# Designed miniproteins, single chains, continued (2): the designs that were tried, part 64

Each design is a single chain, and the fold is of that chain. pLDDT is the mean over its residues in the fold that is shown.

## One batch from the design tools (miniprotein)

Design m6224
Fold by ESMFold2-Fast:
Structure m6224 (fold): chain A 78 residues (1-78)
Amino acid sequence: MSEYDETTVRILKTLAQNKGKELTAAEIAKLTGASQSTVSRYLNILEGAGVVKKNEKTGKYSLTEKGLIAVERLEEEL
């Protein structure tokens, strides 16, 4: 994915603002205002891109180092 839409930006920023914490898809949905099904779909795509990771034991998501760099780039462009 070469460009990020509004939902992707909201998810990445939410995870960045909660650095050091892991969030469920439901928590991300509540914080972003998107539906849980939409967030889950986006999280699957973002895992494939290597910008988020899932904790297999908890089912919770956090940013990778690559994801943090992507958020920093988005914040510099905005």
Scores: mean pLDDT 78

Design m6225
Fold by ESMFold2-Fast:
Structure m6225 (fold): chain A 85 residues (1-85)
Amino acid sequence: SSQAKALELLQETRVKLTDVKDVDEIIALLKELKEELKKIVPEEKRRTIEALIDETIQKIKSLSLEESLELAKKTLEKILDIINS
């Protein structure tokens, strides 16, 4: 199902976040997640998820690595809630 694929992408992104070395890698992972989720989530959820990811990326550009990781993890949790709604 599209929901199962979206959950798999979130889990893969969460795992990749454990090995990031800098803020640019977090931004790249979030951009990749956004493009992949666009292909599989319904339009209504897609718009909300895209806006959330874009907002997170803008905030991350001004944060430390530690702060960026915490924000990215919280964003993944919010996306999970949207997918499961």
Scores: mean pLDDT 87

Design m6226
Fold by ESMFold2-Fast:
Structure m6226 (fold): chain A 55 residues (1-55)
Amino acid sequence: DVKAELEAQGLTVVAEVKVPGEDVSLYLVEAPDGNQYVVVVANGKVYRSPIPAPK
């Protein structure tokens, strides 16, 4: 369970989006330092990249 793994790493899952018809899920997470990241799960692999803070 990707959400449980992310939360076990100290990340807070803010939003989860399942892409219909794709093997892709998107998670918006917040790290303890206050930075937000998008976690993409595709083909059984996890990718994390920073996103610009919304204004």
Scores: mean pLDDT 70

Design m6227
Fold by ESMFold2-Fast:
Structure m6227 (fold): chain A 79 residues (1-79)
Amino acid sequence: EAAEIAAQLEAVRAKLPESIAKAAPAFAAADAEGQERFELLARALAGDEEAIRRVAELLGLSEEQIEEVLNTFRLAEET
């Protein structure tokens, strides 16, 4: 469950731009808000585009960066 999602997050992090990858650990915080954000990340990794956009917005990404993240997840899903 959580360990598998964490492993997938690490694999995706390796493909993300360095600035975005450095922000990813903050989403894994063990507080209540962090847990909700982590569940959102799990849905995003499952290919839910709405969840991916939500995660990118929480990371403070621009529309261009959001599309870059979406393309990264699409590439990972097809590969």
Scores: mean pLDDT 59

Design m6228
Fold by ESMFold2-Fast:
Order: sequence, then structure tokens, then C-alpha cells
Structure m6228 (fold): chain A 88 residues (1-88)
Amino acid sequence: MEKQKEEAEKLLKRLEELVAEGRRLQAEHPELADLAQLGIDTAEKTIKETKKLLEEGKYKEALLEAEIGEGVVLIVLGVVRMLAEKLA
């Protein structure tokens, strides 16, 4: 139980770092701003939902939400990075 809470909290920090990375990519590549925004919106929604689940003591559900959300954000921002490299 506590381990799942700790892991979910670590993923929240990682998701916040991904939001910052998404904002940096938007600033550097305005042509990809909408795609980067999709990643940012997904990360922010995941952060909000994970925090709510942690507050409710639903640590397994919080961890699962954070893991799935991180995976989706990494794919979206990964596509942004790949396209940015090809356009440079």
C-alpha cells in the first residue's frame, strides 16, 4: 500500500517534469504547438486525477492512472521530438 503511494508520488513529479518539457517544445517549435499541447493536457489531467485518487486513499488506482498517463504523454511528446528533429 505505502509503496504504491510512494511510486505514484514519484510519477506525479515525473509528469510535472513532462509538462515543463512539453511547454519547452511548444516554445521551440510553434508549428508543433497543438500536438505538444495534447501531451501537456494529458499530463495535467493525469496529475489532477492521480492526486484525487491519492487523497481518497486509492493508491493502486492512483499508481495505475499515473503509469498509463505517463505512457501516453511519453508517446505524444516522443512524436513531437521526432518531428522537431526532422524539421530542423
Scores: mean pLDDT 87

Design m6229
Fold by ESMFold2-Fast:
Structure m6229 (fold): chain A 92 residues (1-92)
Amino acid sequence: GRSLSDAAGHIVRAIRAVRRGDGDGALRHLDDAIGHVRRARDNGDISQDDADRAIGLLRDAQRAVQRGDYDSALQQLVQAGRILNDAGTRRS
């Protein structure tokens, strides 16, 4: 639903921020993405397992950004985005 689309949008913005070396911007978009994944989970728009995996990857990305490890942050963000896209496309 809307919360999954919003979460995916914030992941894209976080990826863009990381690529620009904007750690503060990346952390803001990661917080927004986590909030939207939690809302999607609570609304039943995503399974508990997919939500937990996506949130875990987004939290790993937050820690990587805080350490200045932008390569790891990008890897975690891409994996989280894939989970959300898979969840969002499972009803055409």
Scores: mean pLDDT 86

Design m6230
Fold by ESMFold2-Fast:
Structure m6230 (fold): chain A 81 residues (1-81)
Amino acid sequence: SAFAEAVRRVFDLLRENPDMPLEEVEEAINSDPALAAAYERLRAAVREATAIDDPEEALAVVEAVSPPEIQALLRAAWAEE
């Protein structure tokens, strides 16, 4: 889906620019409407997740906006906790 592709592009941009100031990464994201929309939805999901006391429920909210390959990485990271 176009949304899943846009979310993946946001993650790719963040991974490719680990040493870049967050403001510069956000400017690059905001220059592409699809990336901006995906980033805002991801931020909204993270804000919702931080209000959830159950870690599994919090993870499910973030997974709902993530591509399948990123969902697998999130699950692996949670298993290592």
Scores: mean pLDDT 67

Design m6231
Fold by ESMFold2-Fast:
Structure m6231 (fold): chain A 75 residues (1-75)
Amino acid sequence: SQAELLQQVQQYIQQLKSASASVRLSAALGLAGIAKEHPQLLKSEPQVIPLLKQLLEDTSESVRNAAAFALKKLE
């Protein structure tokens, strides 16, 4: 359902702020998957695009790559 998907998006938003690079990577990849299937839903969430843009400067190359991929799906 849309409500379950929105709840998952909120969990990913919190996980993008984790001190753990592996947790941030998992969340960025999860959002990339949602961006592929439901780009308009992610565009309607005001925090998603700004947080993904911040992750383009992340210390982890894998996290930066996942954020870039998600943002490309939201263009």
Scores: mean pLDDT 87

Design m6232
Fold by ESMFold2-Fast:
Structure m6232 (fold): chain A 101 residues (1-101)
Amino acid sequence: MLSAEELIALAEEALAAGDREAAREYALRAAERALELLREGKAEEAARALERVARLLEELGAPQSLVAEALAAAGIAYEATGDKKKAEELYERATELALKA
């Protein structure tokens, strides 16, 4: 099984090559792996991965609802690490995107 970081790297490489379909597929797989990390208690690793996934989904023009979900998940992960300020910033961004949809 590929790690979240490996999947993010593949998504970034695909996006740079103009393969938006492959980039989206890798970004979604990275999100699933990052959520697994959060469930495993690896909050710090999950937080960084989910934030990077949210950025990739934004660059790919994914639906605002999907970007908002990734940002909210990153917020939950940062809150679990004790970074409340970062979590609040991510929750506010997620709410703004959900309201713009």
Scores: mean pLDDT 86

Design m6233
Fold by ESMFold2-Fast:
Structure m6233 (fold): chain A 87 residues (1-87)
Amino acid sequence: SARNERLRAALDAHLARHAPDLSPEALAWLQGQAARLVEAVDAGDEAAIAAVLRELAERSLTLDPGQARILEEFARLFVNLLRGPPL
């Protein structure tokens, strides 16, 4: 759907902007989480969405503050996009 295409593009753009500030391992992991989120939204799998958001929060606690902020901004961007444009 156009919504899922927009979601994927926005998440990919966020990761591209912050790629220099992420380890290659963290970037690859986040790219995998972006794919999982898009698939979960397409499937209407609310449990899978909740699981990915929980994993992002848990991983942010184990990273340096700079990388943790990027994960937090990624999760916030996803939630805002999922809610759609303001009415």
Scores: mean pLDDT 84

Design m6234
Fold by ESMFold2-Fast:
Structure m6234 (fold): chain A 87 residues (1-87)
Amino acid sequence: SIEDVIDEYKEKAENDPSLSEEEKKAFNAILDSLRELLKKYPDAVSEEEVREVLEKIYEAIKNKDYDEALRIYTQFAHRVLQRAKEM
């Protein structure tokens, strides 16, 4: 499920010693925002699309590319909302 994918990335970030506590907190905020968005529009995206975007955001944070992480997140959120409008 999408919830299982989100929980997988929460665990991955929590267990990553290269991430600061602030980075873990920021990533968890993104995960919580996406969980709420996808609860409202459960048919807008697939598990694989969620996995792909979370991996990209995770990689960006790990590389200290915070602007890129935010860009990926906002583009994905817009895509979800666009698809929801077409349903």
Scores: mean pLDDT 87

Design m6235
Fold by ESMFold2-Fast:
Structure m6235 (fold): chain A 90 residues (1-90)
Amino acid sequence: SSAQQEMLALLRRILATAEANPHVPADLVARIREVVAEFEATGDYRAAVDRLLALFDEGLASSDDPKLHMTLGSMQVSLEAQYVVIQREE
């Protein structure tokens, strides 16, 4: 569906944003990359969303960096919004 294609585009944008942001730790970028690769292999958007939200929550809980919090919070809102769109199509 168009919403599934938009989810893939969003996941790739989240990864690109994390890779470009010096406040996002390299290990978190690597874990986000693994989630995107798994989604590209399986198409399981529920697993991808659940794993990314868990990674964002872990990042928010483990760091007091306000720039990291702003970036993770923005990505979380975008991901949750797209998840609602896909749920409505299925």
Scores: mean pLDDT 84

Design m6236
Fold by ESMFold2-Fast:
Structure m6236 (fold): chain A 74 residues (1-74)
Amino acid sequence: MSAKGHIREGIVLFLQGNYKGAEKHFKEAIKIAREEGDTETEAIALLYLAGTLGNLGRSKEADEALARAKELQA
């Protein structure tokens, strides 16, 4: 599955309230995007991961993902 494919599946799971499933897909998307040097897709996946971690009450990890996404968009 491609990085963008993992983002799409993660979004579906997020909308279903399956935040743990969404997290796994967004993390895989980040990994693939990093390996491919696709900074735009990495930033998008990090933003979705941050929202997902926020819903899981993992605020520190959510803030770290947001900070990384902002660095990639600079």
Scores: mean pLDDT 88

Design m6237
Fold by ESMFold2-Fast:
Structure m6237 (fold): chain A 73 residues (1-73)
Amino acid sequence: METFYLPGSSKPYISKENAIKYLQRVLKNLISPEQARELVEKEIARSPLGVLTVEQLVALVLRVVGDEIDKEL
């Protein structure tokens, strides 16, 4: 997973496109590729820096998995 650091930050960040690719791979059996893109773009829009930390990306994955577990089909 490709990550980078911002000046003065100890947290690893991930680019939008790499976050989308990661979500598409990890959640391929739960959501569509288009849904993965929308989820990442929505999280980035809420981020004050316009990028995601790896921790924010992992939290997003856990939220989606939790929502699918709670969803009775």
Scores: mean pLDDT 75

Design m6238
Fold by ESMFold2-Fast:
Structure m6238 (fold): chain A 86 residues (1-86)
Amino acid sequence: SADEQKLQQMLQRLDELSQQIAEAYRNKDLEAVEKGLEEFERLSQELINWLQQTNVLSPEVKQQLIQRLQGEIEQGKKMLEELKKL
């Protein structure tokens, strides 16, 4: 369905951003981590808002995905703060 395709595309983009943030962190690229995290947070919020309006995922799977996204945002913020201390 169109909803399943949208979900897959958004999840793929989030995975790509997560990988870019991790690489930027290893390279100590503060600006790249900051920009990547900002886009990751924006897209995650867009996905969460859309998921609340659809039945593409069961409530349990939806909750697990939201918790995972929030955890990844928190980890990214920690990485950014660690770089700022250098």
Scores: mean pLDDT 88

Design m6239
Fold by ESMFold2-Fast:
Structure m6239 (fold): chain A 96 residues (1-96)
Amino acid sequence: SSLEAAKKELEELAAELIERAKEAAEEIAKLPEEEKDAARNEASRSMAPLEARMIAIVEEHQSEELTRLLREALAEALELLFGDKELVERERKLLE
């Protein structure tokens, strides 16, 4: 079904997003403390096209399951890059 195809694509994009966030977090950890926030923001910006593609899939299919997959993937990526402080703010912005 169209929904099953969308779920598979979203799961693959989510895996890519999480891997990119992990790689970025590992590189950022090596930086001086003063440079870390700027590097986190740049990493977040570089993943924006991937996030936009995932959002478009969810908006097209209007599925609670796909919406949950998107939220969980975004939350994990944000936690890897920024820690807990950014999760609530970004989830709130996504729901508007």
Scores: mean pLDDT 80

Design m6240
Fold by ESMFold2-Fast:
Structure m6240 (fold): chain A 69 residues (1-69)
Amino acid sequence: PALSPRELAERAARDYLGMNPDAAVTAAELARATGLPRGPVTAALRELVRRGEAVAERDGRTTVYRAAP
């Protein structure tokens, strides 16, 4: 069975952060890198932060996300 857009975004976000553990990315940058819509990507990143798999940081006026240590 096919994954929902949200499940695809969660997998893509987890995979991207796992491959780039030192990277800080915005939801928009991750959406461009993965080709996925920004809405599901933003929701996925917030869910990873809620589960302790990622951390959110403020970078000026924008939020960036990193892999949890």
Scores: mean pLDDT 80

Design m6241
Fold by ESMFold2-Fast:
Structure m6241 (fold): chain A 83 residues (1-83)
Amino acid sequence: IEEDYEAILKLFEDALKKAEEKGLPDNSTLRNDEEFRKIFLESAKKLADEGHPLAKKIRDLLEEGNVEEASKLIKKVIDEYRK
């Protein structure tokens, strides 16, 4: 559970870093920007391959095109394990 929390934080950090490298807006989101979604999906796939169950669920949701539920799950998991 705590290991999954760290994996999700790393996923966000990697996605934000790649978004900055591509010059995407500061308020880029999974719903609003398809390039940001690609970056986020690639990061989620990498963490899922490393054996993180939450990253696997997020990857699967993004592959299904369920961006809204993926974003919701990410925020809920972080909030639950941080506080």
Scores: mean pLDDT 66

Design m6242
Fold by ESMFold2-Fast:
Structure m6242 (fold): chain A 92 residues (1-92)
Amino acid sequence: DVEEKVRAVMEELRPLLEEAGKAIEAGDVEKATEYIQKAAKLAAERLPKVAEEAEAVDPELAERLRKLAEEAKEAYENAKKLAEEAVKELKA
């Protein structure tokens, strides 16, 4: 149950991060930021719920999922700053 939910989240995250990487290589900061934000938002929203279900059966997994969700939330906020800074550099 919990493993299936973790797998579903990871399967959704991987293509978003791959597309973000391709956009960065192409110099498309706007698309890269959109994909990073989608991935971070998905992880931040989905992982805490999976962690709550895992807490009763695997507390260590629950802690890992909560930490990953916090990191995802930070990544989402950092992606906004990176996009703004990159636009500044491109305008210079």
Scores: mean pLDDT 74

Design m6243
Fold by ESMFold2-Fast:
Structure m6243 (fold): chain A 80 residues (1-80)
Amino acid sequence: DEFEKRLEEVLKELGYSPAIIQIVLTAWRNSTPDLQQEVRELLDKLERAKEEGNQEAIEEERRRLEKLVQQLLDRYFDSL
């Protein structure tokens, strides 16, 4: 899936390890449609901010993505 490749690349840029990235991708695939859509929209907003060169917007969307990643990780570990 092209989206999973985009998500993996962004998570690598944020400094997540390969092991954690695989957990996040697994958690995302097993999450609710609403949460999956939130991640997709956030990735699109981050890409737009990068294209516009808006550093403040890039930092804001990265923080939002980090919070959403933590939510996915929490859901994953709670399901074990």
Scores: mean pLDDT 83

Design m6244
Fold by ESMFold2-Fast:
Structure m6244 (fold): chain A 98 residues (1-98)
Amino acid sequence: MGAEKAREAARLGEEAARKGSPELAVEAGRKANEGAEATEGKDGRLGAGTAAGLASISAGVAKIGGEEGAHEGGRSAARAARGAARGAEAGSWRAGAA
């Protein structure tokens, strides 16, 4: 589900940051967007919107900044993915708290 896609995006973002790979940073951004979409309508809309915005910015930074941009883009993509995962977790938390 959405949290699984968000975790995959975080993994790719961390790998992109470690390797300085713009291609991996862009892929992490795409996976973060997929995770955000999967959490939409499940009390993850705010988290999903934020994750999508951060993922788009991360991809742009990676393309413009070369290796240094890939490090920053990867880190931002990982943060976006964690935001999407938190959105999914908030839905579960509210259900459990009821």
Scores: mean pLDDT 60

Design m6245
Fold by ESMFold2-Fast:
Structure m6245 (fold): chain A 91 residues (1-91)
Amino acid sequence: MEEAKKLFEEGNYEEALKIYRELAQDLSLPFEKRLEYQINIGEALMKLGRYKEALALYQSVLTVAEKMGIPNPLLERAREAYEKAKALLEK
């Protein structure tokens, strides 16, 4: 986790994305943690200009978070990220 964050802060978004994707697929982690990593994946995609993929990912996170009753702070982060990605795709 710290390594992926450090890579992101250094501007190495591709490598950070790879590590966050591995963490998001770790079935030993709680669903809430995996959804949080999905938001981090979206942030890396946004930095790489991959807005369509980021938007789709944030939509998925919102759907799952609402269905699972995930705490409101994570849901709000996903909503903000979704709107930002959507705005960047719309002229």
Scores: mean pLDDT 77

Design m6246
Fold by ESMFold2-Fast:
Structure m6246 (fold): chain A 66 residues (1-66)
Amino acid sequence: GKLELPPLPAALSEQLALLQLVDVLGYSHQLAGEVLGLPQRTVTNRVAALRAEYGDDPFHALLREL
């Protein structure tokens, strides 16, 4: 269905930025946290949660929501 507006909530944008830093650019969880203003543990937990929900390619899975 192409009848719905694409979702662009702030949370989705933050998840995409996190996954781009960690999975695409290969940033450490500490460095990604420093860039995004998040504790390293929060970065690690969010990446793990996104992989649990979207599988091994959460970055491209979330891009499909745009």
Scores: mean pLDDT 72

Design m6247
Fold by ESMFold2-Fast:
Formats: sequence, C-alpha cells, structure tokens
Structure m6247 (fold): chain A 60 residues (1-60)
Amino acid sequence: SMRDIYEALLARELEEARPRLSEEELARMRQLGQTVIDDVLAGRTNPAALAELRALNARG
C-alpha cells in the first residue's frame, strides 16, 4: 500500500539520522513523519510539519 511505502521511507530516514540526532530529536522526527504521511494519505498538506522535518534532516 502507499502507507507501507511511505512508512518504509520514513524508517530509512530515521536510520540515516540515528547517529546524528538525539533520542528526543528522533522521536520528534518520527512524530512529524507520521503526521506528514497521514496528511498526504488524507489528501492534505502540512507545510509547517514538512518544514520542521526538513530542518531536522538538514541538522545531520
């Protein structure tokens, strides 16, 4: 399913970020990623969550 694809992509991003982010930052990234996935699957956009997620990815 599309959800399975997006969740696999999120899992990969979290693994790549693991050595660069704290446990709290990883938990935040997971939460933001799930919000973005839910929004996309519901036909919505969440620019604020996307911006925060990109900022966390850019930190490492």
Scores: mean pLDDT 84

Design m6248
Fold by ESMFold2-Fast:
Structure m6248 (fold): chain A 94 residues (1-94)
Amino acid sequence: SIEDELKEKAITDLEGLAKYYEEKNPELAKLLREALEKLKQAKTVDEVIEILEELIGKIKELASKEKDPEKRAELTFVALYLEQLIKEIKEKKE
């Protein structure tokens, strides 16, 4: 179904981000992996959106505590990327 495809896309995108940030930002990679485990258990697209919104909130909190400008910019970029992903999911859902 399109709902299964949207969930799989979210999982694939988060797996890619977690792998990319594993060495570069281990705290971000941890947040992404925790969200991944929740996504695998999600039964509805609304639950997928809720999990992603919670993840964005946690990333923004991590960014607010980050003293390195480059790391803070990357955290902000990842949050914006996930906000765009939510927008795409909402547009394809209904």
Scores: mean pLDDT 86

Design m6249
Fold by ESMFold2-Fast:
Structure m6249 (fold): chain A 76 residues (1-76)
Amino acid sequence: SLAEKAREAFRQRRYEEALEHVEAALREDPFNEEALENLDRLGTYLQAAPEALPAERRARLTARVRALADEHHRLR
């Protein structure tokens, strides 16, 4: 599933790919609980300001997570 692909990409530190799979899953089903859990986990990870991520990359990922979360909240 797309949620499983997102989880695997996250595990491999491929955060952009993980987010793409979450976005795809939520486009098909805005109530996909697994995709929403993956979005929340990625958001929490980014909020912890991991030193492994350059500030610019973290900012871009954070903006995308926020936009997707806001879009989902606004739709429902």
Scores: mean pLDDT 78

Design m6250
Fold by ESMFold2-Fast:
Structure m6250 (fold): chain A 93 residues (1-93)
Amino acid sequence: MEAEIERLEAEVKELEEKISMYRQAIDNVKKVLDSLEKKAKEDPENKEFYEKQIKQARDIIDYLENVILKDTEERLKQKRAELESLRAEYEAA
């Protein structure tokens, strides 16, 4: 019971750290996107190159926010529910 609780607590902590890491990665890609949009305005001769990079950056942000982060948050929710259930059973005994 205690070993199982400790394992779930560790898994929850790892998922929370992954969410923090993914949020930081999203913020970093958003900064790159802002830089690329500025460069596209300052260098119209290379506009096609910057537009391709902007599209790739947007696709990366979309994937990280709507697939990776969402999946990780759902997994965290499931692990938190398992931990809460196990703790409730242990305290009720």
Scores: mean pLDDT 85

Design m6251
Fold by ESMFold2-Fast:
Structure m6251 (fold): chain A 57 residues (1-57)
Amino acid sequence: SKEEVKNQTLLLLFDAAISSTDYIIERSADNADLVAQNQAARDELLKQKAELEAKLA
């Protein structure tokens, strides 16, 4: 269904966004504020991805 395609796309986009926060964190060790901000964003993305995965199970 269209909903299944949309949800699969969202899961891939969550993975890409999470990977982007990981990349920023690893390359920004000298900027504590940027690391903290991206850790918070990563936690929120993981939560939203888990909620979507739970809905699809």
Scores: mean pLDDT 88

Design m6252
Fold by ESMFold2-Fast:
Structure m6252 (fold): chain A 72 residues (1-72)
Amino acid sequence: SELDEIIKKLEERIEKLEEQARANADNPRKKILLESTITMLRLIIRMMRVEPEKAKELYELAEKSIKKTEAA
């Protein structure tokens, strides 16, 4: 389904952020920021499952959050 495709894309982004968090083991501020973003993204996925009609809006919010974290 369209929802499953959106969730899979977001889960793939989470996996890359988890790799970045592990790579930043010697940078505690960046690691905490990445881990906090991962936690928020997992909550967004849960919201998508409860309110699938909002999935595209929530995905846009997730992408903005990822970009903000990567820019920090």
Scores: mean pLDDT 87

Design m6253
Fold by ESMFold2-Fast:
Structure m6253 (fold): chain A 97 residues (1-97)
Amino acid sequence: SLSPAEFEIEVLTALGLMVYAVTKLAVERMKKRGASPEELIKLIEEGIKTLQEILDRVRALKAAHPEAADVGDRAIAELQSAIDELNKEKERLEKEK
């Protein structure tokens, strides 16, 4: 069974992955509508900011709750991977200018 801290980390991770998916979908939709690289970069930056806030909360929960260390480590890896993928897309768009 999950501790309260493990449960909160799982929910935060799911929320972060939803933010990532929505950001990617929004970028593709706006690209099809002729949005500028600058507009798409701003959208990606907002997604990264939200993901970073979620990641920081997961890190704080892991630090406060030793029983949640393993769940926290997996969550941090997944959320960092999502941030890294959005940063790669941002870098691609910056080269399109």
Scores: mean pLDDT 91

Design m6254
Fold by ESMFold2-Fast:
Structure m6254 (fold): chain A 87 residues (1-87)
Amino acid sequence: APVDIKSDAYQQELFAKYDKDKDGTIDFAEFRDFLENDLHLKLSDEQFTDIFNYFDKDKDGTLDFAEFKEILDRPSEILLMAYGLKS
């Protein structure tokens, strides 16, 4: 459901949960765990890579808090990409 997690405090708490090494970024594997466990998405490796690359604006292979926040603010974009409705 796209209704919860609008407060900065909650978004920071969720980011910190997946940022296991506390370096201020989420790697590819941690992002996959987020999509599968919190968003309940079962995706192919190709779909997952496409979604990750869409939000990885820096193309450095990690997501910072600002990029992660875009996902939480616009969860419908992930669904459109997962179903092949957005390229």
Scores: mean pLDDT 70

Design m6255
Fold by ESMFold2-Fast:
Structure m6255 (fold): chain A 65 residues (1-65)
Amino acid sequence: DIQKVIDEIRELFFQGKYGEAFDLGIEALKKLGVPQSVIDTIEKLVKAGLTGTAVLYAINVLEKL
């Protein structure tokens, strides 16, 4: 069901709901056992004010699973 979660994250992203898209993306990455180093990289992008970029990076990681 990875594809359904990716589609939900994309829908939130295109609606401009970047915070909700980010939260859903991080939850999915953690649930799927993605390494903490990858999650830390995505979280650093948000801390730098690049929330949209962080969401796109999370989607890209999920698509490769």
Scores: mean pLDDT 85

Design m6256
Fold by ESMFold2-Fast:
Structure m6256 (fold): chain A 65 residues (1-65)
Amino acid sequence: DYPEKAEKLAREKAKKAGLSDDDVKKAGDMARDTALRFEKLGILDDKHVKMAADGSVDYVLQQRK
């Protein structure tokens, strides 16, 4: 399940980055949503799962300063 994999990767990366539990959840939710969008476009693979996770964590980090 690619969306679940993206959520899990984002949560693990966010925890390693020292984000709060709320931000970890936000990064995971965002990664899952992004992976679902990639799935609808027919481009979801392991590379795009990683991109969804990495991008979601980076986005949350940028929003928190």
Scores: mean pLDDT 79

Design m6257
Fold by ESMFold2-Fast:
Structure m6257 (fold): chain A 106 residues (1-106)
Amino acid sequence: SEELIKDVKLLKETVRQLIDEIYSAKNEEERRELILRARVILDTAVADLKRKGYPEEIVKVFEKFRDEILKILEEMLTASPEEQEKLRQEIYNLIDKAEEEIKKLA
């Protein structure tokens, strides 16, 4: 499925950019707003995949990784700068894991 692989790549790039913006936020208020925006973007992306009619197994992978990413983003709100860098790397690793799981199902 070329369409699925393209959708995964686009979503991966979008999420990486959002995470980099959250990490680079100037203050807690800006970081909180960016995390709220990330939640909306990820929820919309999952809804769009359901609308496209992708198999339930693929949609479940996206839902699982969305939930894991959002959990780590909440931890970033109270984390030290050193902890924020570790959490950022955890999100990058989760994105790569999600891409590999989806490629196996495609």
Scores: mean pLDDT 82

Design m6258
Fold by ESMFold2-Fast:
Structure m6258 (fold): chain A 96 residues (1-96)
Amino acid sequence: SALSDSALLLIVNGAINAASGNLAAAESNLNSAIALASAANNATLLAAAYLNLGLIYAAKGDTASAISALNNAVATAAATNPALAAAASAALNAII
C-alpha cells in the first residue's frame, strides 16, 4: 500500500540520517513512519519504526524514551515477527 511504502521509505531515510549523525532528522522520520505504519495497520513496519526510534533515543542518551520505544517494538512485533521482537528485547536489555 502507499502508506506502507511511505512508512518503509521514512524508516530507510531515518537510518540514513542516523548513520550521518543527524539524530534529529532520524527521529522526525521515524515518528512520521510510526504514524503511517499505524494508519496502514502494518505491525511489522510499526515495530521496525519503534525499534529504530528506541536506538536513536539511546544514542541521544534519552534512556526513558528509548525504553518506552523499545517496549512498544517488542509488544508490536511479539505475535507477528519473533526475530524483530528478539532484536528489540536485546536492545532493551543492553540499556537496562
Scores: mean pLDDT 87

